# Ledger of designs, part 31: designed miniproteins, single chains

Each design is a single chain, and the fold is of that chain. pLDDT is the mean over its residues in the fold that is shown.

## One batch from the design tools (miniprotein)

Design m1051
Fold by ESMFold2-Fast:
Structure m1051 (fold): chain A 77 residues (1-77)
Amino acid sequence: SDMEVNIGVSALGQEVYQELLKQGLPKEEAAQLARQVATAVLNGDLEKVRELLEKGGLPEETIERLVEKAEEIAKKG
């Protein structure tokens, strides 16, 4: 359902935001990048999700985990 997809996207966006803050990104840049990731998930653009997470400087293990979560959310829409 759209509501379950939106809840999943919000949870993923918050996790991305926290991981970006751990990498030392400023709050504004981390929030903007997390919003871009959320939009890419809503569009089913998993390649864009990966590119944005790589741009944020996240470790590969973290990127793989977040992309897997994004795939699960996208399948529910």
Scores: mean pLDDT 83

Design m1052
Fold by ESMFold2-Fast:
Structure m1052 (fold): chain A 79 residues (1-79)
Amino acid sequence: SALEEFEAALDELRALLREYGRQLLAQGVPRAEVDALLARFEALLAAMREFVRANPEKAEELLRQLRAEIEALRALLAA
């Protein structure tokens, strides 16, 4: 279902954001700053999940947008 695919895409985004956090630590960004940033991302991911559960008719459209953003982030992190 579109909802199941959206949940899977959120898990992919979470993994990419954790990778981004690891790259920031390797660049010397303080652990406390990275942890605060990742906590903000976790809150946003939770809000996105709650929104789609409340608006399941939007899941397919939002999934397309989320997949495009994930692809853009993958490209940015690979550079």
Scores: mean pLDDT 87

Design m1053
Fold by ESMFold2-Fast:
Structure m1053 (fold): chain A 90 residues (1-90)
Amino acid sequence: MKEAEEEIAKAQEYMDKLRAGDTSAVAKAKEYLKKAAEIILEKEEDEKIRERLKYHTELLIKLLEAYANGDEETIEKIKKEHSERLKKEE
């Protein structure tokens, strides 16, 4: 899905800007991430893939908000929960 790939690439670009100290990139990173998720959800027929995508999108949005607020405790908690989730899905 080229459209979803383009939106993901834009979201990643703004996430890189956020990591470089540009906190104004947070809103745009969230916007492109949500757009990518909507495109995939419309075209994806597999219920399990849709559930995973929704979970990952919500997790990434929370992570972006934690970065914007400088909330290191929440960032570490989200990273740990994501890591544990990935291990259970393998």
Scores: mean pLDDT 72

Design m1054
Fold by ESMFold2-Fast:
Structure m1054 (fold): chain A 81 residues (1-81)
Amino acid sequence: MDEEAEKLKKEAEELIKELEELRKQSTDPAVRRSLATLIALLRHLLKELEEAKTEEEKRQVMEDLKTAIKYAKEFIEKVKK
């Protein structure tokens, strides 16, 4: 569990960095807003993961984080093309 949580944290942190770089480079206000929303979501889920008190709470946050990571990756690919 903790190993999977660490892996998700690293993936989310790397994605936040990539999203922030894309936001700096983007001139489209709609794209910039979407990037800011994804960054905020990933940061919120990382905080929730750190604050999770039970294994079940941690599992739920990890599933939410996996979903957010998948969506962020798909959005990045769409924006790059």
Scores: mean pLDDT 82

Design m1055
Fold by ESMFold2-Fast:
Structure m1055 (fold): chain A 75 residues (1-75)
Amino acid sequence: MATKGVLYVSSTSTANEIKEQVAKMLNADVNSLKLSFYDENGNEITDLNTKAKDLFGYTLFVEYDGKLYSFEIKE
């Protein structure tokens, strides 16, 4: 089942900090999440040093416990 939402993050946060925030929201172990950041063209962003300010307006897909979540990244 896919759930859509909005994820509010600090512009200074890293992709790893966003992953930890999502884990906390889902009450999940961070190591059990599969996170994929996608740009406006649908290409996966693989650089884990990417800062949240460069991800605003992009989509984060999260797979957890057989469920797919979709978050729009906002400040």
Scores: mean pLDDT 72

Design m1056
Fold by ESMFold2-Fast:
Structure m1056 (fold): chain A 104 residues (1-104)
Amino acid sequence: MKEKLELVDKMLSTDDEKEILELYNELMKDSKPITTLEEMIEELRKVVVALAAVLDFPQEIIDEIEKVKDLKALLKIYKILLEASQSGDYEKAKEEIKKILESL
């Protein structure tokens, strides 16, 4: 878990497309390597949606996440969900995710 959060933080702190792709492939090492940002956004969206569903987030929030096209927004949501899975603080996570979705 700590290693995943560190990789997500690195991806959030850089605008270098090649570095982001390398960090994503390290994060998803057991999955098929991604070669484009478009592929990454699509695959990350699926991962984020699946994680939100597993954590029993409201369907209305999941539906809004499925519409997100911004890579940085998806990474922020993914980080919040990973932290919520460790802390159990789902109400705070819902509030933070709603704020991100409203900013889009």
Scores: mean pLDDT 82

Design m1057
Fold by ESMFold2-Fast:
Order: sequence, then C-alpha cells, then structure tokens
Structure m1057 (fold): chain A 94 residues (1-94)
Amino acid sequence: MRAEWEKEKPALREAIEKALEEIAKAGLTEEALEILKLIEELGAEKALKKLREEVAAGKKIHPAVSVFAQALAALEEFGDKETIEEIKRRVEEA
C-alpha cells in the first residue's frame, strides 16, 4: 500500500507546487482556499463532482485551480492528511 503512494507522491507534490505558483501569479489564492474547504467538507469524490457540475453549468475554472483540485483529491484518496494540512497552511499564509 505505502509503496504505491511513495511512487506517486513526488509527482503529485511537483504538480501542486507548480499549480500553487500559477495560482499565486494569477491572484487566485481565494479560489484555492475554496477548493481546500470543499475537499475537507465533502471529501475528494463529492468535491470533484461538484466542481464538474459547476463547469458543466458554465462556470470557468482556471487550469491551475483545476490541476490543484485534482492533485488534492488524489492526496485525500491516498489518506495523506499531513501533506494536505501543509498545503492548506501555505495557501492561507500566501
């Protein structure tokens, strides 16, 4: 179980780092916080479903925010709560 997570974790961290850099440059830190709250409240599956429904209804989401949401959902499904809390703290401090 942990060996599969250790293999994917560096790629997910890299994707999150790049997404956070783009989010900060675009001034979308508040949107990143909303994604974090949705995942905390609904869990990964329901949060991504809600985001897909909003996009289908015509809401435009910046590509960096979409990548960030998908990578966070993967972290939640792997049960890496510590990394999610680290990322949340970084976004709240930005």
Scores: mean pLDDT 75

Design m1058
Fold by ESMFold2-Fast:
Structure m1058 (fold): chain A 90 residues (1-90)
Amino acid sequence: KIEELFKELKKKVEELIEKGKLSKEQQERAKELIKEAEEALKNKDYNTLLLNVGGLEVIAMTSASPEEKEEIEKLVKELVEAIEEELKQS
């Protein structure tokens, strides 16, 4: 579920890049955060994943339309809740 939710978040951020809504600096930062988050997922480093998800949310919220913000906020909330459940089990 965490991998699926992160994949959906990644897709939404990539859509913002494709629509030209992110600056070049924001695009580079988002790609870096995605790469770090993917590595954290492979290693089950959920603390690092939480930090990178937060960074992606900040970038998305500065550039998205109101409708896109609602979708991203919902995805981030579900993803954070799923990560917190994994951290409780550790």
Scores: mean pLDDT 81

Design m1059
Fold by ESMFold2-Fast:
Structure m1059 (fold): chain A 82 residues (1-82)
Amino acid sequence: SLKEKLDRLRAAIESGDPQAVVDAIAELLPLTPEERAQLESLVPRFDKSRIPEALKLLDEMRDKSAPEILLQLGRLVEALFP
């Protein structure tokens, strides 16, 4: 379910493991192989100081529709991987 995937993303962000975050985001998005590779290329850019901002963005997504959540995930990616 979408809720379970968002809960996994929250746990990944709280862990501070950039690979776990990327894997959790890939579970939410219908990504092409090229888009997946691009997301994985962001791992070295992970900024732990942005975790509180990312968690706030994630909490704001809980009551949104699936299309709105998918659009807002871009903001979360830019927050964690500047």
Scores: mean pLDDT 80

Design m1060
Fold by ESMFold2-Fast:
Structure m1060 (fold): chain A 63 residues (1-63)
Amino acid sequence: GIEKLKQYAVELLKELGVEDSSEEEQIKALTEYFKSKGLSDEEAETLAKHLVKLVNEQKKKEK
């Protein structure tokens, strides 16, 4: 479900070293990661934007 996707996204951002970076840097890092896994530029960017938004919404609720 959505909670597993949030956890996966958080773990990816930590692995890529961008968990404390800007939203723009997080999207870029995830886009390049998904492209390396065989996704198209459009698919990778769309997925990266969606996952970064899910992580940032979680952070807003924790404050």
Scores: mean pLDDT 77

Design m1061
Fold by ESMFold2-Fast:
Structure m1061 (fold): chain A 95 residues (1-95)
Amino acid sequence: MQLTPEEKALLEEFDKIDYNDEEALIKFLTGIPGIDEKTARAIVEILKKRNYTKEEMKQILLELYRKFREKGPLTLEDIAEILGVTVEELKAAEA
C-alpha cells in the first residue's frame, strides 16, 4: 500500500485509538461529516460481526477519511462500499 506522508501520520494517530472501546470508536466516527451516531454504531456492529483486525479497522478509517476529503460528507453508499457490505446490510446493522 503506497501512502502519502500525511496518510502515514494519520495511520499513526489511528494506532493510538483504543479499538476495544466501542464508545471511543463511535465518537471518532461521528467526527467524520456524513456519519451520525446511528451510522457509527452500525459500522462498529459490522466490524465486530466480520471480526476485523486492528489493521483492517485502521485501513477502513483511512478510506473513510480519504473519501470525506475527496467529496465532502459521506453517504450510506460511500460507507457501505468502503466496508465491503451492501447498503441493506448497513441499514440492518442500524436496527
Scores: mean pLDDT 75

Design m1062
Fold by ESMFold2-Fast:
Structure m1062 (fold): chain A 100 residues (1-100)
Amino acid sequence: SDDSLMQGLNTTVTLMNRAIQYIRNGDYQTADQTIQQTISTVNQIQSVSDSRSSTILQNTQNIPNQALSSTDPQQRQQLVQQAGRTIVQTQIDTGRQINS
């Protein structure tokens, strides 16, 4: 449901913000674990979402996967911040559709 999608996106935003904080503190191992938790959360949301929202959720998952593949801490931080922005935008757009 749209409410479940919004709840899941809120959880995803919270996890990505935590990952950014861990990176800022130099705790890259915990940041990587938090990014993996974010990916798992997105996968769970996708499994219960309709076909209309699945594409949006796939796009929000892609950037965290790229961040985990980066060996450069600065590039990793940039990718995580980009993922966070994309997820927040998805939350806003989904909220507009639900409230319309």
Scores: mean pLDDT 66

Design m1063
Fold by ESMFold2-Fast:
Structure m1063 (fold): chain A 136 residues (1-136)
Amino acid sequence: TQSIIDQIQSKGQNSINLLNNQGNRAEELGQRASPEAQQAAQQLVNAINDLTNTTQNAFQKAIELAKIDPELGLKLADDLYGGVNSTVSQVNTLLDQAEAALGDPARTAQLLQQAADFVNSSTNLLKKTVDEYLSK
């Protein structure tokens, strides 16, 4: 059980580190963006912060689940970690495009808003994943 909990904690910390790094990138890009795009950048930062908090809570639930069913708790943690990695990868692609589009305020704002919407959808999916595992 302790070894499984240590694995879940490691996956959780790695997930939080990925999201914090992405949030920092979004904030830095927002500082370089036009005022129109700065609003969209702030929405993305807020969405990443919400996902980060939801992810932290989800990994705590995976730890509690692992105390009852170690295999199921670890499987939840693996699904959460995979989901965060997928989200971070897709958002980084949108941030690369937004960075290249900084001279076009409307395009930059559109890409940052698309990223924020995607992160919010990912947060909802992560919550559903936790609920499904806790029902088993």
Scores: mean pLDDT 91

Design m1064
Fold by ESMFold2-Fast:
Structure m1064 (fold): chain A 84 residues (1-84)
Amino acid sequence: GFAIAAVSIERFEARGGTRGQAEAAAALRAMGLAVEGKAEEVRDEGIDEEEYERALAEALEQARKRGSGIASTERVAVAVVELE
């Protein structure tokens, strides 16, 4: 089956201005998230909306724990891949 292997965030806002944005982006990337990546309709290929929303919420919580704080995101894409 397919699983959510990565969450891509195309746009986001973070607290602390430019430095806060850089810290949040670094935290997201450190968790394996593609920031400023291409947004795709990957979720329509075997991911339910509930799974998509849960993955997004979890990724943002992890980012907040490691980054300066994310205020908002404008767009998110989820990559669906078959795990090895």
Scores: mean pLDDT 46

Design m1065
Fold by ESMFold2-Fast:
Structure m1065 (fold): chain A 64 residues (1-64)
Amino acid sequence: MQQLLDQATQAVQQGDKQKAYQYMKQLALSLGLSESTANSLGQLVAQGKMTPEQGFQTALSQSK
């Protein structure tokens, strides 16, 4: 989990929106979220509307 969050954060810092989307989506899926929710979180992070840390906290609150 932490490795995917770190990779998403690095991708955002490097301006690599595609990798940021991919790692954030994979992180959300690994927490048991649906593909639709994981796609939405990945898009928000890739677009800069949400930080990877905010996305991770949102995913944790939705995964029980």
Scores: mean pLDDT 81

Design m1066
Fold by ESMFold2-Fast:
Structure m1066 (fold): chain A 71 residues (1-71)
Amino acid sequence: MKLSDEEKKNVVSIIINAGEMLIKLKKQGVPPSVALEKVIEEVKKLAEENNIPESVLETIIVAIESVVKEL
């Protein structure tokens, strides 16, 4: 899948924000399932605001879910 340089930069920013939010929620003692739901909701919002393709958003969500399962 070909992304523009601007879209790539926006995707990286979304991933960083998702990681930061996940770490913050984990430190606050939020259960992994609830933290995942909140992070996915924020990622979807940021993707919509930055016009990220749905296929890219789907890949980001799968990556986040995979990381949470290993925790």
Scores: mean pLDDT 78

Design m1067
Fold by ESMFold2-Fast:
Structure m1067 (fold): chain A 92 residues (1-92)
Amino acid sequence: MERAERFLRLGDQALRDGDLGTAATLYQAAAGLYVNEGDLDRARELVDRALSLGTVGGRASAYRGYSLIYRAQGDDQRAQQYQQLSDDLINS
């Protein structure tokens, strides 16, 4: 909980500073912590925010976030597909 709020505050600061890549990474990290706490709605909000930044890194972070959300919902096949999509973007 405390760590998720810290990453969210740091992500918001990175966004204010114009560092979209850092903001996307921090939003994804916060989303992962919210998944661990069972707050899937907040996790999805942050993943969508990372996606909305319009960067390749933002899309990669968002796909990683969707992977974590689907895994938490028991959809391991879809979680693996989104993890692969994220990895493909990072390696291209």
Scores: mean pLDDT 83

Design m1068
Fold by ESMFold2-Fast:
Structure m1068 (fold): chain A 70 residues (1-70)
Amino acid sequence: LTDLILKLSEEEQKKFLKIVDELLYAANTLSKSEFEEYAKKILEQAKKEESPLMVEAIEKAIKALLEKKE
């Protein structure tokens, strides 16, 4: 993940950090099923608007947060 983030532009890195903050907040406040629906929506939007590297970084962040929800 770190290597992937370092390949992002400064603007993309700032966007990624904001998305991660939103995902962390959602993961801490929502149930696992609610978080899965929220994350799915975020990922679908990212696939339409962001670079493939951003999408991959977001997917990895979501996966890590879902594993923590055990």
Scores: mean pLDDT 77

Design m1069
Fold by ESMFold2-Fast:
Structure m1069 (fold): chain A 65 residues (1-65)
Amino acid sequence: SMMEDMNMMTEGFLRAVELAPVDPKEALKVADETVKNVSDSMQDLAKSMREALEREIKQQEKERR
């Protein structure tokens, strides 16, 4: 869900900020991993939304016959 994606981004970013003064290399790695995880989750959400839209379009086409 979008809220889960936002939580993932927020938690990853806060972790990276906390690590930055102690281990800047690890902080950048955490940031990169967070972006990848959010991207993967958003792609799954986009697929679900597309499937819902396709069902709606098919329903509307049936009503025009």
Scores: mean pLDDT 78

Design m1070
Fold by ESMFold2-Fast:
Structure m1070 (fold): chain A 101 residues (1-101)
Amino acid sequence: DELEKLLKELAEEVKKLVKEGKSLDEIKKKIMEKLKKEGKDTSEETATLLLAQALRLIVEENYEKLNEEQKKRFEEANKLLAEGKFEEASKLYLEILKELI
């Protein structure tokens, strides 16, 4: 699946940027640059959706390292993502990941 491949590639790039201490806006800009290079839709809406999904994958990979409070925030972020609140979901995922570094 091309989308699954894209999300895995984006998750690796996002993981690197999170470790480098990049802000959500800086990570979003890097996602947009990668989408442009791949000939994909470079709209801010699409970039924000893909960023939220990539961040979710990274948190999921680290699920066993999460404490109970972080797991609750992960479930809240998943609910926000399902509701189309991609920016709010991304903020919660990024906060969790910064605590795991």
Scores: mean pLDDT 82

Design m1071
Fold by ESMFold2-Fast:
Structure m1071 (fold): chain A 67 residues (1-67)
Amino acid sequence: MSDEERKEELIEKLRRSAEQLRELGYEKAADVVEEAIERLKTAEPEEWEKILEETDRQAVKAVLEES
C-alpha cells in the first residue's frame, strides 16, 4: 500500500469517527478529530503516528468531559 493510500485510509477512518461522535452528541471530540484530519492532509508519513496519538488523547478527554 502506498503512503498516499494509507493517508487516505486514515483520513476516512477519522472522518467516520467524527461523524459517529457528532451523532452521539460529542461535539467537542468530533471537532478534535476533524482538526486531526486537516493536519493529516498536509503531514508527512513520519508525523502521522504523533498526530494520531495526540488526537486520541484529546478526543478521549473530550468524550469523558462531555459525558
Scores: mean pLDDT 80

Design m1072
Fold by ESMFold2-Fast:
Structure m1072 (fold): chain A 112 residues (1-112)
Amino acid sequence: SRTIERLSKLLSPEEVEYLLSKLSEEDAFQFVLLLESLVSRSENPDTISVSVLRDYLIEVLNMSEEETEELIKFAQSIAENKDTLSLKVTLELLIKVIELLNKKREEAKKLA
């Protein structure tokens, strides 16, 4: 699929296989859109600064300050460096972001 081709431009084959084992096809498509957007805002494709991530979560994904700080706290809890996150840490964070966005969509459907 086009999603696998797009992921393969940013990630190793092992990372692509890992994500496809964790995500549905629909979630994998949303994941690649988020990853491409976030990487385009970083000066280094292998690391994402916490400040760039915070701005992305608030300004692009329209997350609350509380949701953003909980996501950053999660990323920092598994990161070796608290100010710059490795790609591996960023992938785990984006999986959490997808889970949160899916939860918000299901909650919105119950009100519609």
Scores: mean pLDDT 81

Design m1073
Fold by ESMFold2-Fast:
Formats: C-alpha cells, sequence, structure tokens
Structure m1073 (fold): chain A 95 residues (1-95)
C-alpha cells in the first residue's frame, strides 16, 4: 500500500539522520538530528505500526535513538528525547 511505502521512506530518512547524529561532534547538531529522526519515526508509526516487519525496524531505530540521546551533553534534552522514544517502544509492544 502507499501508506507502507511512505512509512518505509520515512524510516529510511530517519536512519540517515541517526547515522549523521552518530558521526556529529556538535551537540546542537546532534540534538536537532535526533529530534528530526524522532519526528519521522513518529509519523511512520501512524502509517505502519500494524506491519510486523516495519514495527521491528521502528523498534530498532527507537532503541538507537535512546542510546544516542543519552550521549548528549545536556541531560535534560537527552533524557527528554530518550523518554519519548521509550514511550513509543512501550506503546508499540502493548498495542
Amino acid sequence: SSSLQQAEQLLQQAQQLLAQARQSTNPEERLALLRQALDLISQAIKLAKDNDILREQIKKQLEELVKLALTLPNPIEGTGLALRAIGLIIDIELE
């Protein structure tokens, strides 16, 4: 379906942003990239949360986002992003 194709494209874009965040040494850039990735993943969940393959990909990207968010030097921003990502993982597992 077109919604699944759109979800796949959003997750591909999110993966690129996560890779860029991992390579960036600038904390403001890393925060911005992680926020953008979380937004794209959140959009993908709305389109494809019931698809088992994409659900697994979403979970892996959210887990990576949690790890990267916790490496941010600002603990308030980092913890905030990590908690939002963890909340989405829990929602996917329970629903």
Scores: mean pLDDT 87

Design m1074
Fold by ESMFold2-Fast:
Structure m1074 (fold): chain A 74 residues (1-74)
Amino acid sequence: GFNPESAIKALLSPDRATLLTAATDLARDGSEEALEALKKAVPQLDEEKQQLVLEAVRATGNEKAIEAVEEAIK
């Protein structure tokens, strides 16, 4: 299973490559734990980084992950 604590830290990273890798990996995993990590981390990001995560997650095609990020951006 994916490690959600490490994933959340990576998603909150100031390094763009680390953030994009974490967002993509969480979306591809698609487990309840991975989706919860996205929901917890995304609201803590600025608007630019929220958009980067949304684009990365959309690229995976995981509908549940896309919905989780879109809801978290509200």
Scores: mean pLDDT 82

Design m1075
Fold by ESMFold2-Fast:
Structure m1075 (fold): chain A 107 residues (1-107)
Amino acid sequence: MAKEDPEKAIKEAKEALEKGDDVKLTRIFYELIEAGVYSEEAAEVAKKALKSKNPGTRAYAVILTVDSLVKLGKYDEALKVAREALTDPDPIVRGTALAAATYVLQK
């Protein structure tokens, strides 16, 4: 889906976010990451998902936000997002944030 129509996948992610459908949102984020879809629109929807109550959704949101910002050359913003996620209450989200910060620092 995301590889075939990234704009449609991003629209569906926005709708899932508005409805609180974490299962669908997490699946779409996974598809966008696997397809290598990193854009301003992907970063925007992922940033909003960083506030999700679901730790799995927040973890994928960190990955998609940081990778998108890196591809857009926004390294300082990407590192800020990763640093803020290091204070997340969930240890999996914190581990994801550490990996993301390390990735940004290698650029």
Scores: mean pLDDT 82

Design m1076
Fold by ESMFold2-Fast:
Structure m1076 (fold): chain A 60 residues (1-60)
Amino acid sequence: MEPPKIEEKTVDDVVAEVERLRATLPGLQAVLMTNDGRTAVVVYTDEDGTEHILVLRQRP
């Protein structure tokens, strides 16, 4: 099994992006979000069984 792939992405609305990912990613495992809703960490597994850790940051 490959090590987890870590990615970072800047978005206009972190909460909206998390909800979009919940609707579209079948391998979604976990979501952690800061109290201000500006940063989230999304963990998901792709079709090959590779785990991804996606850090979402809201644009200032």
Scores: mean pLDDT 79

Design m1077
Fold by ESMFold2-Fast:
Structure m1077 (fold): chain A 111 residues (1-111)
Amino acid sequence: DDLVQKVRDLLELYRQSLLQLAKDYKLSEETIAEIEEIAERLVQKVLEAVKNKASLQEIEQIVVDGQHEIIGIVLEEFSDEPEKAIEMEFQIEMLRNELINGIRKLFEESE
């Protein structure tokens, strides 16, 4: 399925970008591993949703829910540096926007 493969490529780019962001913000190796586990679950849920012909809104909600867990971890890691937590949260939201816009475009092209 060409659509599923293209979405998988977007999700892999999202996952790699998210992990690189965590490394750039110098999160601990243990925290990065937790984020990677959440991201892997997120990727699997989105791919399953796409295979099951879920709406873009349902897919976006899966991403939002996964990012909510990640943001919670980031806020705990930077509890003494709230400005840094806010900056990272903003960048995480930008990554979601890029992913969802990419998926939207693929859905429009598959019509």
Scores: mean pLDDT 87

Design m1078
Fold by ESMFold2-Fast:
Structure m1078 (fold): chain A 70 residues (1-70)
Amino acid sequence: SRDDLRRARDQSMNRIRQVQQDSDRHINDASSQGTRSSDSDRTRLIQQAQDQSNQSRRQANQDMQRRIQQ
């Protein structure tokens, strides 16, 4: 249902926020060491979280469509 889709998106958004918060801590730690690797690590983690979120939303949409059609 539409509520199932909303819940799936909310879960995905919360995961992205958690990844961003964890990434911020990791960057802060790496920054104290004077390295730029933390920037690429943050970008990679955020991108991975967004990709997984997009996949989860797409899967939920497809599952809903299959149930409704048949």
Scores: mean pLDDT 67

Design m1079
Fold by ESMFold2-Fast:
Structure m1079 (fold): chain A 82 residues (1-82)
Amino acid sequence: KPVLTEEAEERLLEAAKKSYERLSKESKEKAKELLLEFAITLLLRGESEEKIIELLQTRFKLSKKEAEEIVEKAKKEIEEAL
């Protein structure tokens, strides 16, 4: 399967961030579900939790608490699938 380049990832993350800012409160919660899927994908690819938290903070300007919550939820989803 094709691997996203760093530029392609940054472009998608910027588009997601701009869309998120323009959404209603309910739609913003759904946008967080997309971030959860992204975190699950990175965890399954073997990325460390710390790396994913940094990525979410750097790319989306999320707080550390928000990034940690997304990663924690992603870990739970993976554990339930096993």
Scores: mean pLDDT 72

Design m1080
Fold by ESMFold2-Fast:
Structure m1080 (fold): chain A 71 residues (1-71)
Amino acid sequence: SPEDEVNKLVKEIEDLLEQMKTASPERQRELSLKIQELIAQMYHIAKASGDKNILKKVRDTTITYHDFVLS
């Protein structure tokens, strides 16, 4: 389901964010690009589904990523 796909992507992004905390600058750039790609995939799923709960999860995950980068 779209919800299951998005939940799987959220967990992958959370794991990548944890890796970024101890990563070298080069690896942080690689991980950041992968997170951005996963967020793009989540937005495509949200648009296709029209589900407000899925869209909220995408927004919450995007905010978490931006807060991490701006910290």
Scores: mean pLDDT 86

Design m1081
Fold by ESMFold2-Fast:
Structure m1081 (fold): chain A 57 residues (1-57)
Amino acid sequence: GPTLSPRAARAEEIALEATKEVSRYLKEHPDASWDEIDAINQRAAERVKARLAEEEA
């Protein structure tokens, strides 16, 4: 497979962590509405963005 740069590897790690958080939330809230799921995904995406900005600083 393609070799990721250290920065790309870190970005993937952060994204995987966010995915784990979303999965855990859905397990704890199986009755979550589509709007709630969308809000959680948006929050996770913003967090990934913020962490990537931190890693680049």
Scores: mean pLDDT 75

Design m1082
Fold by ESMFold2-Fast:
Structure m1082 (fold): chain A 87 residues (1-87)
Amino acid sequence: SKEALEKFKEGMKLVAEGKYEEGIELIAEGVIQYQKEKDFETAKNAISSAMKLLRDKKHQEELLKKLEEKGADKDIINYTKKLIEEA
């Protein structure tokens, strides 16, 4: 959706500017919105893009924590964990 995409894009922009806490929060909100829309493929693509931008394991783990706190689906959580281990 437009809402999920706007949250994700703003989150990615904030992360690129070094505003990790706010950026990770918005990325997680965008992913959860894609999940609510049952667009799991776009949610996973969003996580993959975010992990490439974050690069630092600490910030990658912070995104995982935010997804868990927001009740992300087990498939989304497992995908995120796999990307962190493969980094």
Scores: mean pLDDT 87

Design m1083
Fold by ESMFold2-Fast:
Structure m1083 (fold): chain A 65 residues (1-65)
Amino acid sequence: MSLEELVQEFVEVRNEALAVLDPADAAAVRELGRLSDEGVAAYTAGDRERLAAVLERLRALLARL
């Protein structure tokens, strides 16, 4: 997967998680925040491997929401 494809999927999955997230679930809010920050840092650095790992963790979080 290209860096551009990873960035697009990261944004889409993050936005979907934000849409379904219960704001009262402090643990989920913190995890999403951490993954969002890590994803932004990864794509800003051009680190495809790190971004792919963040995306997989973000998808796993979304599947549990």
Scores: mean pLDDT 83

Design m1084
Fold by ESMFold2-Fast:
Structure m1084 (fold): chain A 86 residues (1-86)
Amino acid sequence: SMAEAEREFLRLLEELSELEEEFERLVKEKAPLEKLQEILERMEELLEELERLAKEHEFPEELLKALEAAKRTLERMKERLEELKK
């Protein structure tokens, strides 16, 4: 159902938010770059699932905007990881 798809979408967005917080914590703790890369890979998997759900269902504009914001966040985090390698 649409309601079930929307709940799954919101759950995946919440998981992305938690991974973003974990990434920031690990950066502050100067964790190995491998751990930061693992978080980004997990976030990419979640974004692929969110994009799949968005293609299969006609979600409200607010949820689609949240997906686009999440994609921009991942792009910035990937850029941040590359800066940390320098």
Scores: mean pLDDT 87

